# Ledger of designs, part 105: designed miniproteins, single chains, continued (3)

Each design is a single chain, and the fold is of that chain. pLDDT is the mean over its residues in the fold that is shown.

## One batch from the design tools (miniprotein)

Design m11872
Fold by ESMFold2-Fast:
Structure m11872 (fold): chain A 68 residues (1-68)
Amino acid sequence: SAHELDVEAFRRMAERELAELAKSLSPEDVARLRAHAEELLGRLEAGEISADEAMQALGQRVAEIRAA
């Protein structure tokens, strides 16, 4: 289904983003982002948010961590 494809696409995108961020962020910040990505994935799987909303929320969290 389109929903299953969106979930898998978000999972793969988040893993690639976290792998790139691991080159420049602390292990603690990467762990926080991973936990947030897992929360967003769960909400996406439950149909509470769209894939675009999940991607936007993850991007916002990355920006917050980089600004801190």
Scores: mean pLDDT 85

Design m11873
Fold by ESMFold2-Fast:
Structure m11873 (fold): chain A 65 residues (1-65)
Amino acid sequence: MEAARERLKLLINRKMSEILEKTGVADREETERALEMAAEEARRAGDEEAARLAEEALRALREGA
């Protein structure tokens, strides 16, 4: 669990940096997109735990506002 969470945090940070370089913004919509991309990449890599955590975080972010 904790290892998957750390991998997810690293992946999110990387995706946020990519989004910032492309768009110049890091608002809520960009954070949601970073989580979507993190979930997809984790799923493709076979990291089901990280993918699940990313999808749960994305759902919580969308529902929690």
Scores: mean pLDDT 70

Design m11874
Fold by ESMFold2-Fast:
Structure m11874 (fold): chain A 60 residues (1-60)
Amino acid sequence: MEADLSGLKDLPEPAMVGYLRELIEHGSEAELRKLLEELDTLPLSPAQKAELRALIERAL
C-alpha cells in the first residue's frame, strides 16, 4: 500500500479502511494528525469515518 493519502481514494472501501486501520495502529502522531485532517475528504460512509476517527483518538 502507498504512504500517500491521495492514492487511497483509488482503493475500494474495504482496502482503504484496512490501510487506514494499519496506519492508525502503527503511525506516528504526525501521520495520525494528517489522517484526521484528510478523513472527511475520503470517499467513505459517515459511519466508517466515525469509527476511524474514534480509533485515531484512542491512538493519540
Scores: mean pLDDT 73

Design m11875
Fold by ESMFold2-Fast:
Structure m11875 (fold): chain A 101 residues (1-101)
Amino acid sequence: NPELLERVIKAAPPASEKALERMRKAVENLVAYIKKNNLTVEEIEEMLRLLVEAGEKNGDDFGLAIQAMALGISVEEAKNLHDEEEKEELIREVAEILVNA
């Protein structure tokens, strides 16, 4: 869903244009993979958790952009989000959006 991608990307001031372009390509590839393999919401949730964990371990602007994309929020919101339960709820919401994309 191009609208969802544009909303997530536009909601955050770009840390860098290269980081945003990589994030866009990652989401496009993820949506294509979901459609090709007919993934369930639960399988998408697991993939999104792994992306959040990868972004947290990276610790830079690119990692923060990956977290923001996986959670469906702005980079600034992702930077300030520390509640694991809120992250899980956002992951579920994004998974449901991606399955319907």
Scores: mean pLDDT 72

Design m11876
Fold by ESMFold2-Fast:
Structure m11876 (fold): chain A 71 residues (1-71)
Amino acid sequence: SPEEKARQYLDEARKLLAEGKYEEAVTFADKAIEANPELPEAYGLKALAYQKLGDFETAKKYMEKARELME
């Protein structure tokens, strides 16, 4: 299912983020968003990855999107 696929990609993104593989974490967060574009956790994880990459402006935009979806 799209929901199961999104969770699988999200779990991989979390693992990559923990390993310091921030660009790969963004890629898997994007796959999760593609599978479920209403998943706030995927946007939050993508925001954290961009923060770790030093792109604070992009991180803020995705964190705001995650917050919007939690309303």
Scores: mean pLDDT 87

Design m11877
Fold by ESMFold2-Fast:
Structure m11877 (fold): chain A 72 residues (1-72)
Amino acid sequence: SLPSPEQIEAEMYLMLGILYLKEGDYEKAIEWFRKAIEVNPELKPIAYRFLAEAYRKAGKTDLAEQYEKEAE
């Protein structure tokens, strides 16, 4: 079956977040990961793992630990 338009949009936002994370733009990465979750909450497990990584690299260790615990 074909993915829904919302599923495609959310996956594109997730990919944009990963791109910004690799570029070192952690603030933009976090914004795109949050947008992905807003569009498709089913992406929470994977998006939370990337949010944890982004927060850790941004020096926000308490937030990183919180998202790591909630990535289930």
Scores: mean pLDDT 87

Design m11878
Fold by ESMFold2-Fast:
Structure m11878 (fold): chain A 73 residues (1-73)
Amino acid sequence: GIATATFKILAKGSSEVELRVTLADGSVRVTTLRIPVGEEVTGVVALPAADFAAAEAVPVGGAEILSTEVAVH
């Protein structure tokens, strides 16, 4: 199966967001997104479901996290 984490993010200022995916072994994969000011962006991370433990979006600047959704197939 596949786990898909979907993040909806609104940039209200200069906006960097870290997408953090925690794996079943406790390790964390981090992807940094830079988002244009005033834009809503959808970030997606997909991993094997057996490897997926958690997903979190962490704003580094003026980003607002609108939603985080995890789906498993």
Scores: mean pLDDT 76

Design m11879
Fold by ESMFold2-Fast:
Structure m11879 (fold): chain A 66 residues (1-66)
Amino acid sequence: MSPEVREVVEEAERLIAETKNPDIQEDIRRMLEALLRDPRVTPEGLRQAVERWKRYAEAEQAAADA
């Protein structure tokens, strides 16, 4: 695994660990695994995906805390 991909995977794993909703945590984990199995995935594509997942988890957390 390249250093760039490893860095993004570590960021995604941190996001998963910080996510309080177990369903969202599992969704992000499954999406990460799917992307890592796609031979067409790029480090930039992974970063963009993680940014989208952060917004997804943040929106769900805000709704749960309301």
Scores: mean pLDDT 77

Design m11881
Fold by ESMFold2-Fast:
Structure m11881 (fold): chain A 73 residues (1-73)
Amino acid sequence: SIQQQEQQLFDLASQAKDPQKALQATQQAIDAIRAGDGVKLKQALQELHKALGDPELSSQASESIGQLVNQVQ
């Protein structure tokens, strides 16, 4: 479900180098997806990848975002 994918993203954000910024960027990405705002989504993803600080977490987050986009849009 969409809710389960959102929860997975928040769980990944909690493991980040900067968890507070990763959580904020995750929420911004989810809000952008729900609003259909590709510009804000791109900005939120850039901030999320910086906050995660881990290539494996970034890869997992990108996969979860892709699944969310497909379910919402």
Scores: mean pLDDT 82

Design m11882
Fold by ESMFold2-Fast:
Structure m11882 (fold): chain A 59 residues (1-59)
Amino acid sequence: SPEEKLRELLERAREALEAGDLLEAEIHVGVAELYAAVMELSEELREEIRRLHERILAA
């Protein structure tokens, strides 16, 4: 499903961030944001994307 793919993208972004690969993390979170823009998502999942993006920007 689109939500499953979104969760996979967030997991890959998180793994890249933890590995110090900021470019890969930005690419994955960016693709996740594009998916989120065209989907009806729970507030919880939107908030998870926002928090992860903030972590990448702070790194």
Scores: mean pLDDT 80

Design m11883
Fold by ESMFold2-Fast:
Structure m11883 (fold): chain A 63 residues (1-63)
Amino acid sequence: MSLEELEEEAIRRAEELLRAGASPEDAFAEVVRWLQEEYGLSPVEARFIAARAVQEAMARLAE
């Protein structure tokens, strides 16, 4: 998976978590865990991608 594809998948996962009633903090924590467990990303990399993904997901859902 390319980095761009991974980022888009992270955004979609964050959107689904937020739609299910997760808080932004809970969505962030779950995306971080998912990225580390499924893709072996470091904590720093996972946190960076997850933060961007939750922010973008919130923007998309606000429209």
Scores: mean pLDDT 83

Design m11884
Fold by ESMFold2-Fast:
Structure m11884 (fold): chain A 56 residues (1-56)
Amino acid sequence: MTPEEALEYAERAGILAATQGKVDEANKYGKMAAEAARNGDSETALEWAEKARQAG
C-alpha cells in the first residue's frame, strides 16, 4: 500500500461517518498518533492509530 492510499482511506472513513461522536473520537486518537510519530515513537503511534481505526 502507498502512503497516498492510506491517507485516502482515512479521509473516506471520516466522510462516511454517520455520527459526530465517531468522528470526534477518531480525530482525537489520530492526533495522538501523529504526535507520537513526530517524536519518533513508532510503537505508540501505531497504538493510537489502531484506536483511531476502531473508534471510526
Scores: mean pLDDT 62

Design m11885
Fold by ESMFold2-Fast:
Structure m11885 (fold): chain A 69 residues (1-69)
Amino acid sequence: SKEAKELVEKGNKALKEGKYDEAIEYYKKAIELDPNNAEAYFNLAAALKKQGKDKEAAEYHNKALELIS
């Protein structure tokens, strides 16, 4: 959806600015609107990894891979 895409774009901006908690919130909202959005899962995983949440990051990364397989 357009709304989910806009949320991913807001998350990407927050991620570039080092606002990892804000980025995570935007990506989670995007996933709630579009649970098949692999980009949101990959970017959520990247933001979580930046916070040192490696196990949680791996779970979302694996979900993203499942969606594109």
Scores: mean pLDDT 88

Design m11886
Fold by ESMFold2-Fast:
Structure m11886 (fold): chain A 71 residues (1-71)
Amino acid sequence: SEEAIPALVEGLKHENEDVRLAAAEALGKIGSQDAVEPLLEALKELSKVKSGEALKKVQTLLLQTLTKIDN
C-alpha cells in the first residue's frame, strides 16, 4: 500500500540493520517511483554492512530497483 511509503522510508534510516532491510524489501515490493531514490541510497549503505544471504537480498533488490527506473 502506498499509504505505508512514508513510514517505510523512515524505516530505511533505522539504527537496526534488519529493520532497514525489512523496510527496503517492503518498498521494493510496492515498486513506487517516489521511493526509488531513498531505496537506492539505503540499499547502497546496506551492501556495506550486510553479508551472506542478507547481502544477496540487498543485491537482488538493488538490481530490481534499477530496472524499475527504466520503466
Scores: mean pLDDT 76

Design m11887
Fold by ESMFold2-Fast:
Structure m11887 (fold): chain A 59 residues (1-59)
Amino acid sequence: MELSEEEREAIEAMSEEQKELAREIGRKLREIGDAIDEALAMLKAGASQEEADAIISSA
């Protein structure tokens, strides 16, 4: 899909602060995803819901 000239200019107009915020949000989302995967693996292994919730809450 080709970006329009206006869309390209909007991306270029993003400040370094906005780019840094986007990177920080992406990092936090990955940490949450990893915690969910670990909690699911624990539940599959027969761990309690309380143990799984502790993993998610630590993310």
Scores: mean pLDDT 72

Design m11888
Fold by ESMFold2-Fast:
Structure m11888 (fold): chain A 75 residues (1-75)
Amino acid sequence: AADEAVKKIHEARRALKQGNTEEAKKLVDEAIKLAEKDPDNAGVWELIAQVYEDLGETEKAAEYRAKAAEIHRKA
């Protein structure tokens, strides 16, 4: 689950490098669904936040960073 989410995030970053913002958004949505199956993996939520920041979606980036920080705090 987490490894699959990371794979989708890498695909999203590649799509962004190619200028394909719509594909990147789709891949991030898929990564979120995979991450929800293993929600305590803070690293995956941080990577999701980084993609949203690269997309310019600052509010979503902040939300997922906060989620990752809370998981780190509990560990």
Scores: mean pLDDT 80

Design m11889
Fold by ESMFold2-Fast:
Structure m11889 (fold): chain A 98 residues (1-98)
Amino acid sequence: MKYIEELKKTGEELAKLLRDEAGDEVSAQGVIDLTEKVIKAIKEKNKREAALYSTQLAMLGIAVAEDLRMQGKEDLAERVLELTRKIIKLSDKAIEEA
């Protein structure tokens, strides 16, 4: 799989998890929007904007995981962090490939 395609898939997986299991439609939409912005910046070879949006996406994932932990949903919080870490790694690789 190309890193951009895997990044899109992982973003969609995180958004689905947030919408379907966390009931957080706002954060799910935020993940979709930021993932699209990262991919657009990579395609436009704007490495600075790709890094900026990737950082914002990481911060969103971390914030949602913290909120889920405060709700006692530790397993769900860890799954959110795992997908967030995968998104960061894929974004870095896609930026390097561009």
Scores: mean pLDDT 86

Design m11890
Fold by ESMFold2-Fast:
Structure m11890 (fold): chain A 83 residues (1-83)
Amino acid sequence: AELAVQIAEEILEKLKPSLPPRLIRAIEEDVIPFLRTVDLSKVDEEIIEEFVEEVARRYGLGPAEAELLRDILLGVLKKYREL
């Protein structure tokens, strides 16, 4: 969903100065492509949790970084549902 990608990119730019480089890479390389291809109307909290675990494993994110990623994805989902 291109609109979800735009929402995620806006959130990323706002948070970028405070995010670890590893998490920024995870968002740019994995999260944005996921949001581009997935039907967000069918994405719930469980799907987000599973995706966050997979990305955390792939990029070596710690628990705090994984929680930040989860919060970002939930923020994207919330904004998308408000449309």
Scores: mean pLDDT 80

Design m11891
Fold by ESMFold2-Fast:
Structure m11891 (fold): chain A 93 residues (1-93)
Amino acid sequence: SEEDRIRQLETEARRYEAAAQSVDEIIKLLKEGKVEEAIKMAENLYKSGLVPRAKEVAEAFKKDPEKGIELANQVRDELRAKAERYRAEAESL
């Protein structure tokens, strides 16, 4: 049904927004010097299957934390853009 489709799109939007919030927390942990926790959180986000690029973020934190933060910001923005597209599609129905 249309209501089921809307709920599915809203659920996907919430999933991508939650993933973006997780990336913000990962960036915060790294900036606080909690590098191992930030790496572990990024690896767990990769294992969720929702954020394939989280693996690149985790690897970047090990080699070049500043580059890792830049990459994490890009990934977060991509996730938020996906959430906004799902919300816009739901609102169009």
Scores: mean pLDDT 87

Design m11892
Fold by ESMFold2-Fast:
Structure m11892 (fold): chain A 93 residues (1-93)
Amino acid sequence: SPSAKELESESLLALALMYISLAKLMSERNAPVEEVRELAERAVELARELAKMGAYEHAEEIAEALEEAAKESPDEEHKAVLEEAAEEARKIA
């Protein structure tokens, strides 16, 4: 059975992946760049929390998800914001 710490780290990862999925959806709907940035920054903050817990593999999963979101973004400003967030998450992992 997972420990309380393992359940917490998995929950934080799931939340980060939800923010990234929402950022992708907002980008596809041509939302303001600020809204995409806010969601990406929330995912990066969750990567920092996961790293503090020693869950570096989950922080790396967040970086990979942000990199994929950036690749799929048709808007150059949204892509730049997602790439910047991915680089920050990579530095944390």
Scores: mean pLDDT 88

Design m11893
Fold by ESMFold2-Fast:
Parts: C-alpha cells; structure tokens; sequence
Structure m11893 (fold): chain A 58 residues (1-58)
C-alpha cells in the first residue's frame, strides 16, 4: 500500500500538477480508511479510480 500510494502521488504530480494537492489529500484519506477497515483491495480500487480521474483531467 505505501509504495503504491507514493507512486500514485508522483504520477499525479507529473500528469496533473495543478490538481496534485487536492488528489494527494484524497489519496491520504483513502489510505487512512483502508488501514482502519483492513481493506487493501478497496485501497487499490480507489487509488486506480483517482489515477484514472487525474489522467482524464490532465
């Protein structure tokens, strides 16, 4: 989870730098909820959705 979060943040900073701060906050919240719920699959799914959204807006 940690490495995927870091890679996702780096990707967004490159592809959508204007949205990076907003999406980093969303990614951190997704990680927090996934750890609280012990849901690594939900984490991967939500991160993928955020990356797709950032890619579409870039």
Amino acid sequence: MEKLLEEAKEYIKKEAPELAEEYEKRLDEVMRQARENSDPIGFIYEVSKIIKEAKEKA
Scores: mean pLDDT 78

Design m11894
Fold by ESMFold2-Fast:
Structure m11894 (fold): chain A 56 residues (1-56)
Amino acid sequence: SSAEEAKEVLKKELIEAGLSEEEATLFADIMARRGYTVEQARQIAESIKESKELAA
């Protein structure tokens, strides 16, 4: 389903951004429940990634 696929995509990107599996799962669930699109979720994950790269 589209919603479950969106959760998995966001979870994967958040883990790659440096979040734990628990944090990524929780964030993905919240975003899915709030009705974020896959594209909006990707943009948020990208921003988190960039912030972590700047801090590294």
Scores: mean pLDDT 73

Design m11895
Fold by ESMFold2-Fast:
Structure m11895 (fold): chain A 83 residues (1-83)
Amino acid sequence: AAASLLRLPAKVKVGEKLTVEVRSGDAPTTVEVYDEDGNLLAKAENASRLEVTATKPGKYTVRVTSHAAPPRTLEAEVDVEEP
């Protein structure tokens, strides 16, 4: 199976784009972005890239679920600061 690699910015300001990139070879991935309160902001199925504009400050959670063999779920946090 191809190695999975999650790439995202460490810090984003409100009004900027939060870009999530996943390198998982040919494996399908689901990408989800949640705000600090746990609200789902964006979701893309069978996608290796997701962009969402940060509209609220806080600690965002990025969740990537890969159906590669073996299947895996990765979570990472991104700090979104006020402008």
Scores: mean pLDDT 74

Design m11896
Fold by ESMFold2-Fast:
Structure m11896 (fold): chain A 56 residues (1-56)
Amino acid sequence: MEADLEEGRRLVAELKAEGVEVRLPVSVDSPEEVKEKARELAELLGLELIEGPAAR
């Protein structure tokens, strides 16, 4: 799962960006994948995924 670290880092950054600094850079074409992976990563790390001012 080498790519897992890369995507994990990006997803984790999104979780922090929701209240830290950057979140848009992590926005992908398929928000479903981001939400799905983010939820799993958030649960693994003990974080909570919140959908805020998404794109659009």
Scores: mean pLDDT 50

Design m11897
Fold by ESMFold2-Fast:
Structure m11897 (fold): chain A 75 residues (1-75)
Amino acid sequence: LTEEQVRDAEAALVEIYAAVAEISARNLMKQGKKEEALRNLAETYRRASEMAQELGDEDLAKYFRENAEKAEKEL
């Protein structure tokens, strides 16, 4: 794998990581576990922002940071 291919794969994994958490949160919400869903989303978005920052994708990092802040405000 080239360095560019590894970087693209890592960015895709960050997005998949967040998407999986969003699906999980929707399932928790359907069970009436809103607080647990929001805690899991906030934590996942925070980690996704950190991963995006390490990849140098500042726009993606900001996107996930803002989503984490929104989830935390709902707690």
Scores: mean pLDDT 84

Design m11898
Fold by ESMFold2-Fast:
Structure m11898 (fold): chain A 77 residues (1-77)
Amino acid sequence: MIFNKEAFELILEASMYIIKGAVYRRIGDLEKAIEAYKKAIEYAKKAIEAAKTEADRKEAESILRGAEEAIEELEKE
């Protein structure tokens, strides 16, 4: 098994921004929540490009989708 360090680090970064966005949304800082989700999208897109396995790519695409849906919901508020 070959560990894809680049994709893993980008997936971790994207996941951390998802958590940060959720925290800001919970405390009512919608502007900071949107900024965090936009960063999650940026890192998720980089992770998709770096992914060498379908599993890593699918995980990165899942994070991207979640961040995009979160922004869409917040922009309706």
Scores: mean pLDDT 82

Design m11899
Fold by ESMFold2-Fast:
Order: sequence, then structure tokens, then C-alpha cells
Structure m11899 (fold): chain A 57 residues (1-57)
Amino acid sequence: LSDGEIARIGKAVLDAVDAGLTPEQAIERAVETAKELGVDPEKARELAQRILDNLAA
């Protein structure tokens, strides 16, 4: 993943959390963003999980 791809996917997760969406919805937003960027959805899911785990720590 490029720095720009990581930043956009990460922003989608953080925006979803800030909007009061569930962790599952935040992951779905990350996967949708990844599909728009042509990024592997599996990598986006892993990145979203790491961000959510870090926020909960």
C-alpha cells in the first residue's frame, strides 16, 4: 500500500468512528474506499482492524 492509499483508508475508518458508526460499519467503509482505489479489500480490512484495535488500547 502507498502512503496515500493508507491515508485515505485510515481517514475512512476515523471518519466512521467520529460519526458514531459501529466497528463493522467502519471496516465496510474502509473496504469500499479500497475498492475505489483498486486496493486489495483484504489488506484494507487488516488495516482497519489495526486502527480500531489501536483506538481501543
Scores: mean pLDDT 83

Design m11900
Fold by ESMFold2-Fast:
Structure m11900 (fold): chain A 61 residues (1-61)
Amino acid sequence: SFEEGIRARNAGDYESAVEHYRRAIEEDPEFAYAWGLLGDSLEQLGRHEEAREAYERAREL
């Protein structure tokens, strides 16, 4: 899931990246790096509030 998110992000497919990062977080909710990359992908999609929440979660972990 996480590696698939990285590949999607590198291909510019931020919607797919968000889906894969969310799956990785479902498996490991303390995966701070996945929360950060989720935030980045959400920011690229203009989903600024969701990105902020993901970044705050990453910072707390």
Scores: mean pLDDT 85

Design m11901
Fold by ESMFold2-Fast:
Structure m11901 (fold): chain A 75 residues (1-75)
Amino acid sequence: SKLKEVAEAVREAVRLLEEGDVEKALELLEEAREKFKEDPLLVSQLEMAREAVEQGDVEMVEWIARQLETLAKLE
């Protein structure tokens, strides 16, 4: 599902951010945003994740990943 792919991208962004690879985390989120650009919910979540990554807010990126993972399980 689209939601599952986006959840996986945000989860990987958490891992990259924890490793200090901010550039790769941002690249991953931008690729996901381009792929799912027609879905306003997914775009909004990816924009929130991008902002959190730019601020180094690991807790916020983790929270977004968890919310998306929960929603993906309900499909």
Scores: mean pLDDT 86

Design m11902
Fold by ESMFold2-Fast:
Structure m11902 (fold): chain A 71 residues (1-71)
Amino acid sequence: SLDELVERARKEIEELYKKGASWDEISEKVQKAVREILAATEDDSPEAVRRAMAAVLDLVGHAIELELKKK
């Protein structure tokens, strides 16, 4: 499901952060997750697409927050 894709990506990003991964590695993971989430909604209703876009924005925001806390 979409929620499972988002949760998996969020957990993987947090694991990369905890391992001391570079922003380049975290950014690449975020980009891959975004593509997977968008692909999962290809044939869905406008409502499902809107939910997917919200999940994408939430995931990106989370990654940015982790980067800012890295200082």
Scores: mean pLDDT 77

Design m11903
Fold by ESMFold2-Fast:
Structure m11903 (fold): chain A 57 residues (1-57)
Amino acid sequence: SGDELIDRGLAAAEAGDWRTAAEYFRRAAELYRESDPERAEQAQAMADVFEKRARAQ
């Protein structure tokens, strides 16, 4: 589910694995797109932040 993807993404972010965190949040955004557009936008924004952090490593 999208919630499971968010939880896994947050766990990856806490571990400093920004690349994996970005991938989970992108997948969550895709799942939420039709059912919860606001959650999809939030998840995509977080994925973008995590991707930028991954590029800085």
Scores: mean pLDDT 85

Design m11904
Fold by ESMFold2-Fast:
Structure m11904 (fold): chain A 79 residues (1-79)
Amino acid sequence: KKKEAEELMKKGNEAFKKGDYETAKKYYEEAVKLYPTPENYMNLAKVLDALGDGEESVEYGRKAQELVAADPELLAKLS
């Protein structure tokens, strides 16, 4: 699960770096479904912004912040 999501995120990052935002979005969506993390939501938000889907980008960025706030150890480390 976690390892599979990390591989999907890596493939998404490679597609994003090549400018293939549609392919990157697909991999990031799969990673989020498999293992939702702040990082995976932020990567999805970033690719949505690159595709011009600003409203959905903001929503996934908000979800990333919610996950950070829900993790007391991570929140304390970032505060």
Scores: mean pLDDT 76

Design m11905
Fold by ESMFold2-Fast:
Structure m11905 (fold): chain A 91 residues (1-91)
Amino acid sequence: DPELEAKLAVLDEIYRYLATTPGLTAEEARAIAEKFREAGFDELAELFERIAELLEKLEENPDDEEVRKELGRLGREIQELREAVYERVRR
């Protein structure tokens, strides 16, 4: 299914970007959220909208440990959702 493969390509690209890029901005996170929503990953889009809000808070206070912990938690949720999508394609 070309549409499903395209959606998975978007998911993999964004996840790789987040895993390897330390300088994600709030604007970039919002752009990622919009891209996921267009691809039909509404849950991932909502998570990235939340990441954008947290990144804005981190820009105001870079030493905010709670914001850093929450970003880490959301990263794990994204990984779990990615795994669920891949499993769905394989089965």
Scores: mean pLDDT 71

Design m11906
Fold by ESMFold2-Fast:
Order: C-alpha cells, then sequence, then structure tokens
Structure m11906 (fold): chain A 120 residues (1-120)
C-alpha cells in the first residue's frame, strides 16, 4: 500500500538521521512511520515505536523512551505473545525505568521479558 511504502521510506530516513546523531529528527520520522503502519502492519509499527524509543533514550528522555518501548511491546505481543521483539522492547523499557529510578517497574518488565525468552 502507499501508506506502507511511505512508512518504509520514513524508517529509512529515520535510521539515517539516527546514524548521523540527529535523534530528535530520527524520533519524528519513526513516530510518523508508526502512525502510517499501525493498522496495516502492526509489527512494522512496533519496530518504528521501538526505534523512536531508542532515539528518545539517546536524548536522555527516559520517560518518553519507556512509553515508546511499552507501546512497541504491546504491539509485538498482540502479533505474537512469544515475540523476541516484545522481549527486547520490555528489556529496553526496564533499562529506561532504571534510569528514572523506578526499580520496581524495571524489575517487573525485566521479569516479563525473561518469561517471554524462556517460553521461546
Amino acid sequence: SAALEEGTRLLTEGAAAYEAGKYEEAARYFERAAELAREVDPELAGVALLLAGEAYYKLGKYEEAAEYYERAARLFRAVDPASGLAAEALEKAAEAYKKLGDDEKAAEYAAEAAAIRAAA
């Protein structure tokens, strides 16, 4: 679809911005890619949200990073409950919460990720 083609283009431009250290620009590209992919390719939307979270993490915006990682994990789990991508998103959410000093949420997400990996 035209939306998927545009979403893929935005992911490529976001990746280029990320590699150039332009993390705010990268996040905007990835957010737009996720919006376009959300209803037509939920796994691609999840990847875009995960990458947006990575960009916010690089900016030290750990609250935003955690929110994007949580959203990515929910999309990946909706596609496949045993998804390794869901485990990765939860592991990254745990890291972000640890940076925020929320050790309880960090431990909960790390445990969820470990349970997914053990089931795979």
Scores: mean pLDDT 89

Design m11907
Fold by ESMFold2-Fast:
Structure m11907 (fold): chain A 69 residues (1-69)
Amino acid sequence: MSAEELEARARELLAEAERYLAQGDVDKAYTALHEAARLVAQLPDPDPALRAELIELGTRVGKAILEKL
């Protein structure tokens, strides 16, 4: 898979995770976020904006998980 394909797929997964989080489906949001993180980790030089979005959404999902407890 090319870096361009990995970036495109990671962005799709981040958008999906944000949609699940907005719907209150924290488990699905976490799964999509985890898969996006796995793809970003395979990139040799990831877009700083993509990394920032991943970190921000990761923080939001983490807070939602803790709030559920």
Scores: mean pLDDT 82

Design m11908
Fold by ESMFold2-Fast:
Structure m11908 (fold): chain A 59 residues (1-59)
Amino acid sequence: AAEADRFAESAEKAARNALELKREQGIVYTPEEEEAIIKRARESGRQHQLDFDAAKAAA
């Protein structure tokens, strides 16, 4: 649980940073698009950590 949450937080931070870099390049997303991207990144990060933990348990 805690590790999955850390990965979700990391994925969210990476998504926010990527959005900031896109703004620097003149690409602007709507608030709805930003929220959707962040939510998707958080969910993907959490799932990725769960898959990674399962793989580590097999070693």
Scores: mean pLDDT 73

Design m11909
Fold by ESMFold2-Fast:
Structure m11909 (fold): chain A 67 residues (1-67)
Amino acid sequence: FGLTENSSGEEIQAVFKSVDKDGDGVLSKEEAKSLGLSEEEFKKFDSDGDGVIDLAEFVQLLVSLLK
């Protein structure tokens, strides 16, 4: 999805906002897949198993992937 380890918090928020079509502050599994995230990566951060990731979890996921 074009984000790097040098991406600013504003860029990360902009990406999150662009895929959060409902504006509910969470990403569904389908939305995460559109960003190139695997089901395994999604589940790693969806510890509740509720099928959504919030902004804070999304940031942690990106930091973990990009390093």
Scores: mean pLDDT 68

